# Ledger of designs, part 41: designed miniproteins, single chains, continued (2)

Each design is a single chain, and the fold is of that chain. pLDDT is the mean over its residues in the fold that is shown.

## One batch from the design tools (miniprotein)

Design m5400
Fold by ESMFold2-Fast:
Structure m5400 (fold): chain A 74 residues (1-74)
Amino acid sequence: SLLDAFAAALRAAADAALEDYRTGGAYAAEVDALLAEAGALRAAALAAGVPEAELRAVEAAVLAETRERYQALL
């Protein structure tokens, strides 16, 4: 589904962002590209009738997962 595609794209962007942090900026362009892809999928999901609340729930879950992974690197 578009919701699942958005979730996968957002998690891919989060993975790249954590690698960008670990490497001191080596993945900045990849992060930008993956965030643009996630944004396009979010817009497509909204246009297809996926509720904004479901998209926000995915964003909140990925943010929480990413913050926990980021804290483990400190």
Scores: mean pLDDT 87

Design m5401
Fold by ESMFold2-Fast:
Structure m5401 (fold): chain A 71 residues (1-71)
Amino acid sequence: SMEEELEKLKKRIEAGLAAARKSLTAARVALHEMREELEKAKQEGNEEMVKLLEEAIRELESILADLEARA
């Protein structure tokens, strides 16, 4: 169901964000993957997944900026 897919996406986002906080490489990989998923969600017209992915991408961009500032 759509509710189950949204819950699964939320868990994947949380895991990706946790991994991203540990390394610059993980943050870059997670950002790239989330951007690819966002484009697919937009093409499919899945508005709820689009909103979740846009929020995740914004948080990943913040994490990446913080990590790059320390590099």
Scores: mean pLDDT 82

Design m5402
Fold by ESMFold2-Fast:
Structure m5402 (fold): chain A 74 residues (1-74)
Amino acid sequence: GKKEELEELKEELQELAVRLAIGKVKDIVGDDAKITVEKKDETTIVATGSNATKSATVTVDIGPLLEELEKKYA
């Protein structure tokens, strides 16, 4: 039903947020970056990565996208 579809889409958005955060850290630091990912909550993903020469922290907030999805399934 619509509730099951919404939960699946929420999980997909969280997975995409993790991939985007990791990809952005690698884009800034390089493919050899040692990356740590922290899920602060269901809407906020933080990725921190570093190598010998560079460091970056990327935060992805999917809250607005989750709100729009919930409105469409209301």
Scores: mean pLDDT 81

Design m5403
Fold by ESMFold2-Fast:
Structure m5403 (fold): chain A 74 residues (1-74)
Amino acid sequence: APAPLTQEELVDRFIANARAQLDAALKVSPGEARAVLDEVEAAFKDILPHLTPEQKARAEAELAAMRARVDAAV
């Protein structure tokens, strides 16, 4: 059976998966990258109340970097 994820592992996997999805989408089109970014931001809002201050700061920094990459590609 799959092991349950800790909060830290969940945040790490969220960031890693979001970055991988954005990297793939940016190679397809700017529109695809924007759609992925919008989904990532929606998912982030769902997890935000459950994050530690350190996890929140890390996730916000990663989202800001991803947004900048999408804006540069458009």
Scores: mean pLDDT 78

Design m5404
Fold by ESMFold2-Fast:
Structure m5404 (fold): chain A 100 residues (1-100)
Amino acid sequence: SKVEEVERRALELWEQGATWEEINEAIAALGLLYKLSGNEIGKVAKRVAEAHMRKQGSTEQQIVNASTGSALSAIGLYLDFEKNLTEKEIQEKLEEILKR
């Protein structure tokens, strides 16, 4: 599914050393380009943060706090981009994050 594709690409960005901000921006941008809802994007951001932090050996409380924060950040970015950016500008932002 498109949701699984966004999650996979976000996890790949973590492995490439992208920042929390870059990953949440990429999730928001991909969600808009793929026509996903803000709720779907929040769930993706939460799962990506949980998977990454578990791999790093974080505590369950640290995982809950950070994954919740990541979900809220990604939803906020999604709403901001939807309101303020064209599809072309969203694509250009995603390309900058991917840096290839």
Scores: mean pLDDT 85

Design m5405
Fold by ESMFold2-Fast:
Structure m5405 (fold): chain A 73 residues (1-73)
Amino acid sequence: MKVTVKAKLEVYDENDNLLGVEPVLEAVAPTTVDALVLMSQKVDKLMAKRKEQAKADGITTHVRVSVSFEETE
């Protein structure tokens, strides 16, 4: 059995205008908890990159994350 977790990250400005969508992140592990831990590491890395870019550009942004689960044997 394996669990696949996919995350879609969308970046918005202060007026809720969509600025960009990141490529879907994927993590696979034998358990949901392990898959979520791997996903959290990937999301944190990408969020840090986006915050650094927003700071360099002098803009205020927020990120929305959508997560989906798939379990296979």
Scores: mean pLDDT 77

Design m5406
Fold by ESMFold2-Fast:
Structure m5406 (fold): chain A 87 residues (1-87)
Amino acid sequence: MMEERAELFRESVEEALIRAGVEPEKARRFAELLTEGLRLLSEGQEPSEELVEEIERLAKEIGEEVLKEAAEIAVELLLPRLEALEA
């Protein structure tokens, strides 16, 4: 179930960023990096400084307003998908 949850998170974040107006390639990259960071944390590992710096750089490029909108969309997409996995 770890792989399936990670994939749903990545897909939801990517879709949310695209809906918020982020270019598909940048949306995909940010979603991949964020998902990898969360996977490392779930395994009891610390994300690398390089990974954190890449996430911060992309976040600055995307902008705070767009990221806030994408976060709201991602929650709306992710919650029903996670509930479906519990059923």
Scores: mean pLDDT 79

Design m5407
Fold by ESMFold2-Fast:
Structure m5407 (fold): chain A 73 residues (1-73)
Amino acid sequence: MTPQQFVDAMRQRLADAKRNNLSAEELEALMETLKKEAMEHAKTIKDVQEQIRLLFLTLAIGGEFFLLIRQKK
């Protein structure tokens, strides 16, 4: 799986969370789960440039989760 494909899957989960109107607590739990999944996926990537790319793309999605959580508080 490419870093972009992994990130697209994470974006889909975020879109589903928005559609289902998850609470701030549920969004925080989902974000923590996706963070762990992203870290484990990064460990499987042997190319340092692809690993860095995954990290930057994952941070961007984390920022979107953070803003959504902030709006619900």
Scores: mean pLDDT 76

Design m5408
Fold by ESMFold2-Fast:
Structure m5408 (fold): chain A 92 residues (1-92)
Amino acid sequence: MLEELERRVAELAERVNANPDDEELRAELARLHARALILKAEASENPVELLRKLAEILREDAELAEAEGREKLARTLRELAEEAERRAEELE
């Protein structure tokens, strides 16, 4: 599953690079990339620390997206940050 997610992330990243103003593609890339990172963090020796760091990065990215007027991307990034925090709390 993780390998397939990473491959799809690479494919979407290529499409986003070709169409950087496509907010839907950027949001989809963010969802798949965050999912892959969450799975990698959960499999690591420090899952709680890595998941909390991921949540912080996603919140920072959401703030930047909102400043750029990308509301859908910002909303998606905030949802993903909450997901990472929740998973960190579950693993505590």
Scores: mean pLDDT 81

Design m5409
Fold by ESMFold2-Fast:
Structure m5409 (fold): chain A 76 residues (1-76)
Amino acid sequence: SRGEQAAQAGANADLARTLKALFDYLESEEGRPLLEQLKGDVLASLQAAIDAGEKTLAEVNAGRKKADELVQKNKA
């Protein structure tokens, strides 16, 4: 139980940071139009996982990696 709570807290913190980075980037002119098209898919996948309440750190890391790749591609 304690281990599960700690892992989930870490996963939630990672999600929060990833979403904040995406939101900050969405306010930039260069990334806004492209990222807005993609954010729907990313946020829908992440929200579904969060709403389920059954989220592993591995799944969170997979979603976070995908989001990070989208941000990096838009910055390039």
Scores: mean pLDDT 63

Design m5410
Fold by ESMFold2-Fast:
Structure m5410 (fold): chain A 60 residues (1-60)
Amino acid sequence: SREENIKAAIEATRIALQLVSNGLSAEDAVKLAEERLRKEGYTEEQVNYGVRVARENLGV
């Protein structure tokens, strides 16, 4: 759903920003955020949407 896609985008961006603050590159941070969303049970569509938004927010 649209709401679940938005939740995935917020979560992916939060995870990626935290990882960058801990010294990871933006690209590596987004990859780890993607893996975490998959482990948390997000669908492929939700993960793909969240990763795109996180990339846009992190400039990659």
Scores: mean pLDDT 88

Design m5411
Fold by ESMFold2-Fast:
Structure m5411 (fold): chain A 80 residues (1-80)
Amino acid sequence: GAVEEKELDTKLLEQLVKVLQSLGIPEDLAIKISEKIIERLSKEQKLNLLKTDTGLVLPALKVLNPNAANLLQEEVLKHL
């Protein structure tokens, strides 16, 4: 069946926060960055990212939505 957009956004938020925390971004900031990225993704892009292993999420994001990936990279680089 089709995944509800809200459920999809929640699952993707959890995945992106985990990825960002693994890069040294604190949880509160990881949530804020992840929310900004999710709002820029289509439903199909969100579904593809949820099928992606945690370690491959960032390269997958670059392929699916380069603009969202660039925003994520800029936010991460400010905090490394």
Scores: mean pLDDT 81

Design m5412
Fold by ESMFold2-Fast:
Structure m5412 (fold): chain A 78 residues (1-78)
Amino acid sequence: DVDKALQEMGNSKNPEEFKEAAQKVVDAASKVLSKDNTDTLKDAAKVLYKSVKDGKISPKQAADAMRQLYDELLKKDK
């Protein structure tokens, strides 16, 4: 469930929890998205992880960005 993984991502208390939750988002999305769109989401997750680790954005902001991207990619695959 992508929604549940995104919720865990947004509720992350440290960068390691965020990385684990982001992997769950990518894994859940890979069951629904094409390979190319899954790879796009995976690359975005890496960029967002760095931003959270560097303290530039909150885990909640990163999870919200990931949700928006996932919704766009889901529409593109249809």
Scores: mean pLDDT 84

Design m5413
Fold by ESMFold2-Fast:
Structure m5413 (fold): chain A 63 residues (1-63)
Amino acid sequence: VEKLTIAEAEELDLSNQSLTKLLIGEVKKLDLSNNSLEELIILSTDLEFLDISNNPIKTLILP
């Protein structure tokens, strides 16, 4: 799936899944390392941890 939307999660490991676009609602801990993400939108105000390493991110939107 090229685009994934997640409404709510406490902790998510989505590393190494070839994701290209992602929209995240509520997340406290997020590992997105080693994907193909070009666009990332995070709406979570409670984000404690984010790993976006090894992604070709061109657009990043944070709250």
Scores: mean pLDDT 76

Design m5414
Fold by ESMFold2-Fast:
Structure m5414 (fold): chain A 75 residues (1-75)
Amino acid sequence: GWQELYKKGLELIDQGKGDEATELILEAQRLAFQQAEQESDASVYTGLLLRAIGEVLDAKALAEKKGLKKAAEKL
């Protein structure tokens, strides 16, 4: 699922692999948004969107902290 891609992306940020991390984090976001679009419950839909947005913002902050400027700019 998208959570595994997100987790792997965070691990790649920790390893300084910004380009690979960016690709996985953005793919995780895309899959999370696709899952949200399939939800008929507005609360579940909103919760998934907010979670996906928050996780990308967390990855962006981690990339900034690690000095991966290009990755941070793309997230």
Scores: mean pLDDT 82

Design m5415
Fold by ESMFold2-Fast:
Structure m5415 (fold): chain A 80 residues (1-80)
Amino acid sequence: EKSVVEKIKELYEEMKTASPEEQERLLYKMLIAADKVKEFEPEKKEEVLEIVKKAFELVKPSLSEEKVKEFEERIKEIEE
């Protein structure tokens, strides 16, 4: 439960000093973790979504238009 949220928070902090390519990879890891939270612990979903959205905004300037749409759709799927 809390350990997954803590992991996502750690990934977000790591992104602040990462290269653009590493930021994209870290965002993928966060989305996978968020999907697991949605599936197994839906009560924690909103907290995780807030962090994921912040991470997405951080990475967005370095992403292609196609990648931006891909991440937006994945985030929307977690939101429902």
Scores: mean pLDDT 79

Design m5416
Fold by ESMFold2-Fast:
Structure m5416 (fold): chain A 71 residues (1-71)
Amino acid sequence: MSAEQAERAAKLILSRMKDGKVTREEVLEALREAGASEEDVERARRLLESMGKETVTADEVERILVRLLLE
């Protein structure tokens, strides 16, 4: 994933957050809308599943995006 795609995804996610949280599906959809590849979306899904939560915070989203940028 590119830095530009990560920034676009982050902006989309922040715009959709309610009470400082976003659902896993909203994160995955924002990545698709930002132009992330199917491989990057699949990787994000696995990371979200490993967290065992239905909703994630901004800090958790940042960790996922950083992981996708490093690999």
Scores: mean pLDDT 82

Design m5417
Fold by ESMFold2-Fast:
Structure m5417 (fold): chain A 95 residues (1-95)
Amino acid sequence: SQMDVFEKAYKILLEEAKKVLSEEEVKYFEEVMQRVIELLRQGDYFGAMSEVRKLVMENRNNPKALDIALKFAEAVIGVMEGLSEEEVIERIKRL
């Protein structure tokens, strides 16, 4: 399912975040992404994209956090577009 694709992308991005971000930044990203997952489950695609956009904008002056936020945005967009797991993972790796 598209949710399974997102959960796999999320796990990969969370492990990458743990390598480059502080524990507090990782915790905040987890909290935002859990809200995004819930919104996607409800079919609230506008709410999900608004949370991701906010995460990107809040991190615009922090290059490491911005990189992770943009990869999360790409994963959410790919899932919403119905892309395969391979396509979603390839897109986030290209960033």
Scores: mean pLDDT 82

Design m5418
Fold by ESMFold2-Fast:
Structure m5418 (fold): chain A 74 residues (1-74)
Amino acid sequence: EIEELVKKSLEKLFELAKKGVLPIGDLAFSLALRVLQGDMSYEPKTEELAKALEEKGDVEKAREIFEMLERARA
């Protein structure tokens, strides 16, 4: 099903971001925009990426992503 293909693609992108192949900040921001537009299916992955940014020391970018998620949840 289409949902299975989307999940596999997201898992691959998440893995590449963790390996440093993709900029974690850019990916997290793009997913946060999707969540803010109403697609809550991206919320868990976006939150994990924001936590990874915080662990890396990019606290400022992580906070920005968390604020976007909070606005989507409001």
Scores: mean pLDDT 72

Design m5419
Fold by ESMFold2-Fast:
Structure m5419 (fold): chain A 70 residues (1-70)
Amino acid sequence: GPESVARGIGYALRAIGVFVEEAFLNPSNSSEEAAAKAIAEGERLLAETDDEETKEIIRFTIEGIKKAKV
């Protein structure tokens, strides 16, 4: 429902935020390290979530981060 979608989007933005911060605001991190940290945050949020709709949004975001790393 709307609450599950909103929560999923919030978690997705949090994971993306970690990727952006680690890739662009931490110059000691490679893109691969930034992606790994963002994926770890996404997987942590996925483990804390029991709602399948929210989990699907988080999984989609993790896969997007994996594909974006170079």
Scores: mean pLDDT 74

Design m5420
Fold by ESMFold2-Fast:
Structure m5420 (fold): chain A 81 residues (1-81)
Amino acid sequence: SSEIEQLERMVKLMYTMLLEGKSIEEIEAVLNGVVPESLRAHKDRLLAVLREAVEAGKSVEEIAAELKREYDRIVAELRAR
């Protein structure tokens, strides 16, 4: 599948785990096990945004919005190639 499709699946997995009440550490461990090396930089960017939003005490809806914004930035960068 395309890099963008893999990124979308990664973000959806993050949202699912957030809704299930998984910790950042659990989300990171799962992603490290399933995300290919080629997507490591994108994974790290999304995890950094997730960590900042959780540490700031944002709601699940606010965290989802922050992840969507970062995902949209990454997709725009990939489409500019």
Scores: mean pLDDT 84

Design m5421
Fold by ESMFold2-Fast:
Structure m5421 (fold): chain A 66 residues (1-66)
Amino acid sequence: MSLEELAARLAEEVAREAMSRREAVSSDQIVARAGERAGKILSPEEAERVTRAARAAVSPGVLRPA
């Protein structure tokens, strides 16, 4: 599974949870979860790829800047 696929999946899961709680999700939270799932600390380039994929997967206003 690519980092982009993982990020999109995590963003959708977290967005659904946040919507039920009426909260916005930080992109940093998605990056942290992707790193945990990959078993490593993501590089800045990997973190940017995750953030970009997450923003593409969720509606505007759900994903908060860090």
Scores: mean pLDDT 70

Design m5422
Fold by ESMFold2-Fast:
Parts: sequence; C-alpha cells; structure tokens
Structure m5422 (fold): chain A 69 residues (1-69)
Amino acid sequence: SMIEAANMANEIVQAAVNGASLEDVVKKIREKAPSISDETLEAIVKALQAKDYTRASTLAYEAIKSDLS
C-alpha cells in the first residue's frame, strides 16, 4: 500500500537523521526494497549525505512502492 511504502521510506530517513551508519541505512533499504537497482540506492545515499531528506524519502518511497506492486 502507499501508506506502508511511505512509512518505510520515513523509517529510512529517520534512521539516517538519528545517526545510523550508512551501512545500516543501506541494509534497511535493501530489506524494504530488495529489487532496488544499485543506481537508485546510490542516489538515495547521496541525497542522505547531502541532507536532502525530501529527495531521499521520494526515491525510497518510489523504490519500495515498486517492490510492493
């Protein structure tokens, strides 16, 4: 569902904001979006490193939504 994907995307962003390692954040992304491309994963990581949380949440949401469909 869209609500489920949005909640999962928010969990990823909140983990990064709360000081989780990039390794732990990457693991969480792969668990929630196992079919994610390396390109999309890299884009999310770059957005998180830039503190562009809007971009990071949007990319994570789209990736998770795609995997749930």
Scores: mean pLDDT 83

Design m5423
Fold by ESMFold2-Fast:
Structure m5423 (fold): chain A 95 residues (1-95)
Amino acid sequence: EETKALIDLGIASSGLLKAVRDGDREAARKYAEQLAESIEKLGVASGIPEDKAREIAEEFLKRLLDLIDAGATPEQVREAIREGLKKVAEEAKKA
């Protein structure tokens, strides 16, 4: 499950960054949703309680959607992805 979540996360991250570069907001939103789902699954697989993993994923998705709606650059979206992954890693250490 963790391995599948990591693969899905990689695919969603790559798709999101490409969609942002291409200006495809519809595809970007879809990949952002998939990425948030992968973060939730990775969090649970890493020992984070389900409620907390969902909270982290929801906050992360909201941030990504806000960036997409604001016309953020691929660099800004990439940084948001890094920060989201860092938050999951830090919470997993506490679990």
Scores: mean pLDDT 84

Design m5424
Fold by ESMFold2-Fast:
Structure m5424 (fold): chain A 85 residues (1-85)
Amino acid sequence: MPPVVLSPEEIEELVARLRAGLATAEATRAERSDWGEQHELLEALYRALIAGDAAAVREVAARLPVATPESIAQLAAIAEQIAAY
């Protein structure tokens, strides 16, 4: 899968969606007794992406059981583009 190249508008929309996703995850954690490590990793992934920290994205995403090398590379490339924006 080729790396995603994002426009400034797409970066703004993505960051807004990531912030909304993180807020939803934080809100739902309080009402879930089964909130586990995978959900904590997803919250950490959202924070790393919002921060534009590609290294943190690679580290956190590699710990997700459904992550492929291709998806990790794609997420890291998105984080790099957010950092450059």
Scores: mean pLDDT 74

Design m5425
Fold by ESMFold2-Fast:
Structure m5425 (fold): chain A 78 residues (1-78)
Amino acid sequence: MTADEAVQIINDLAEQVPELGKDEVAEKVAKELGISKKNAKKLVEMALEAGRAGLAGDLERFRRLSEELREFVKKLLE
C-alpha cells in the first residue's frame, strides 16, 4: 500500500464520522492500514481538519494539512 492509497482510504472512512463516530472510524482505519487505533484516531482527526479547511475555501491550509497527513502516514507504513 502506498501513502497516497492510505490517504484515500483515510479520507473515505473519515466521511463516515458523522454516522459512526470517530472511535468506530478509527478502528476501521487501524484495520485497513494495519496500525494502532491511537495512530488511526490521529489520522482521522488530521483528515477532518484538512476537510474543514477545504470546505472553508482555505486552499493553502488544506494543502499543508493534507501534506502533513501524507507524511505521517508514510512514517507509519515504514
Scores: mean pLDDT 83

Design m5426
Fold by ESMFold2-Fast:
Structure m5426 (fold): chain A 72 residues (1-72)
Amino acid sequence: SAELEAAVAAGEAYFAAGAYPAAIRHYERALSLAQTPEQRAAIHRALGRAYEAAGDLERAAEAFAKSDELER
């Protein structure tokens, strides 16, 4: 959906700018809009990268694990 694409794009833009808390909020918004396991896997991977960049290694590991689980 256009809303999902907009939320992902906003998350990516904030991540590129180093605004990790804002990136995480927009990726969480995207996760609530995701309709397929493929979409949820991609967003959990993006959340993992954002948590890792923010220094939250435990939440990063959890997000990456969820992404891997949804892709299989």
Scores: mean pLDDT 88

Design m5427
Fold by ESMFold2-Fast:
Structure m5427 (fold): chain A 73 residues (1-73)
Amino acid sequence: ELERLEAEIQALREELLRLTSQIKQLRDQLKAAAASDADKAKLVEKQVRQLLDQASGVRRQIARLEAQIAELR
């Protein structure tokens, strides 16, 4: 069902936007922490890497669903 796939893509796009926002905030925090606290910077860097991996997974899922819609034509 095309409508179901479109709804699924919309939900994933919203998730990706939320992840992107969180990554931006953490990157800004990492820049600030790197100047003052190496241990805190290390923890934030790990969080950024985890969110980047999650965002990559979401992007791949969106691409797969978009390909399915294109194939349904």
Scores: mean pLDDT 81

Design m5428
Fold by ESMFold2-Fast:
Structure m5428 (fold): chain A 64 residues (1-64)
Amino acid sequence: MTYTLVALEDYEAKSPDELTLKKGEKIVATSLSYDKETDTLTITLPDGSKKKLPAHAVKVLDIK
């Protein structure tokens, strides 16, 4: 399964495990996990790496 996300706002990564976002940027992920406590999405990128980003900063556009 593949998820296409779009950044709703700019976000600068605060640690190496976070993803930097630019508004309008599309991100492709092979998995997606939501942490309700921190409002954080953890995604797996196509290269197998895992990155975190704020859930409110992105929207899921497409799931395939």
Scores: mean pLDDT 81

Design m5429
Fold by ESMFold2-Fast:
Structure m5429 (fold): chain A 109 residues (1-109)
Amino acid sequence: MEEIRKLVNEFRKKALKLIEEGEKKATDPSEKFIIEQARLIVDYAHQEILRASELPKEEQLKRIEELKKRVDEFFDYLISRTKNPEIKKILEELKKLFDEGFEKVREAL
């Protein structure tokens, strides 16, 4: 549990830095909304990984894999909605960061 909390907090900090970069580059209301949705995905994933870490060991892996699929689908949706190439790049970097983060969490379970 302690190791997972450290990993999740580290990845959240990295993700929030990308979100802040996106907020600076988002110039119109639609792109600002997309980055706001990305921030909510970051917060959602953080909370759900911590909740999963409190479940019985057999259920932890299943919950994390289901969460990874949902987070990937959310980022794919946002990537499909953006018309700004810089915002698209940030969302793609966020998706990659989450894929790497889920692998490290899975290894720590």
Scores: mean pLDDT 84

Design m5430
Fold by ESMFold2-Fast:
Structure m5430 (fold): chain A 82 residues (1-82)
Amino acid sequence: GREKALEGIEAGREAVETAEKSNLDKKAYLIGGSGGGMGMLAGAVGLTTGDEEVAKELGELGKKTAKEGKEEGLKLAKENGY
């Protein structure tokens, strides 16, 4: 369970780093970074719960949220020329 929570944190961190390193406008960075930050938060909460199943679910949710935030940030940048 805890390992999945850590995977969520790592996925979120990578999404934030990708947003920061991209050549996209601040708006696209904000959206991608927010998704990554939310992913990190979900994983961190999973680590503190003490319930292995909850930790696993939050880790997987964090990983999904980070990925979706990154994809939406990129899509918005492409559609709005940011």
Scores: mean pLDDT 63

Design m5431
Fold by ESMFold2-Fast:
Structure m5431 (fold): chain A 96 residues (1-96)
Amino acid sequence: SELEKTKEEVREEIRELNEKYLEFRKQAAVSSPEEIEKLTKEFLEELQSRLAEIEEKKKTADKEVQRILNNLAEYIKSLMKQVEEFKAEKLAELKG
């Protein structure tokens, strides 16, 4: 069903985003302040793009699919916040 397909696609996207976040953290740990700013910008731009695509998909989806897509959108928003917080923490550590 479309609902089951959307659930599987969302599960896979969350898995991929978690892997990308872990890789971002690993790269940031050995990066200069300028590199951390670049990595953060690139990752946030990707997350913003994915969020925009989800919001467009929600416009034509039924209520059940919209609920699943909204959960993914909230996850991405939470991840964006975590990325910003991690950047701030790492830049403070490198300057302190």
Scores: mean pLDDT 86

Design m5432
Fold by ESMFold2-Fast:
Structure m5432 (fold): chain A 65 residues (1-65)
Amino acid sequence: MDREKKIEEVVKLGLETIKKQLAAGASRDDAITAGTQAAVDKGRELGLSPQDVSRAVSRAIKEAE
């Protein structure tokens, strides 16, 4: 799987985590922190840089706003 596909997968995980946290009553800041951490941790397992994953999650959040 190429790098872009891996980033897409971890971003999906991050966004899913954010939505789950928001549905559970977490604040927007707490939800974003939890989702970003989940995506970064998974990305690390896949050999992705934390910076690239964090940027991709931030971009996806901005697009979803």
Scores: mean pLDDT 82

Design m5433
Fold by ESMFold2-Fast:
Structure m5433 (fold): chain A 72 residues (1-72)
Amino acid sequence: SAERARARLELMEAELETVKKYSKDPDVQLETLEAIKKEAERVLKESTDPEIQERAQRLLDKANEEIEKIKK
């Protein structure tokens, strides 16, 4: 359902901000960000709601940006 997708995205968005702010271990950061990326990709494939798709795409883009920062 759309409500479940929104709740899942909200949790993943909060987890992204938490790992960004509080995690000091790059291996833990990468593992968490890759998990968020996978979840965002799944939501994009399963949802037909444009708002949910746009939100999932933003989350995917943010996760990719943070992964690139850690790898440099």
Scores: mean pLDDT 83

Design m5434
Fold by ESMFold2-Fast:
Structure m5434 (fold): chain A 80 residues (1-80)
Amino acid sequence: MMKELEEKAREIAISEATVLAKELNAPESAVEPVAEEVLPEVIELLKKMAAGELSREEYIALSEEIVKKMVEKLKELKAK
């Protein structure tokens, strides 16, 4: 069960990082490092969501923070 949640979180993180990398013209080599960096936060978001512990407003705020972190990291890796 924990492994299944982690695999799902990884797929979500990689998928989102891939889309953002294409939009920002960041190198494909940046996708996996960015996804790995946000993976713990995606796992926690999914755990809290599954437990019913997040309001709609909290879910949106946390999701936006994860996306913002991914965008900032992709921009850093693009600048190298």
Scores: mean pLDDT 80

Design m5435
Fold by ESMFold2-Fast:
Structure m5435 (fold): chain A 77 residues (1-77)
Amino acid sequence: IEEILKEFGLEVLEKVEGLSAEQLEEINKKVKETEGETVAHVPVLEPEPPPEEYRKIIKETVEADPNIKKAVIGYKP
């Protein structure tokens, strides 16, 4: 996942298991305060898909919002 995000020029902020909504809000607040950048939320999929599927998801996410430069992994909506 992290290698694929780096290929798209995204910085990984956190890779967490069971990320809470409160922790997500804190991360987003810090990014907005320091950089003003939009953060991509990449879900952890089960079973783990092949790298090509993650590339597709990340590409679609980045193309939807060109201001995305950072990512948080492990978000479950």
Scores: mean pLDDT 61

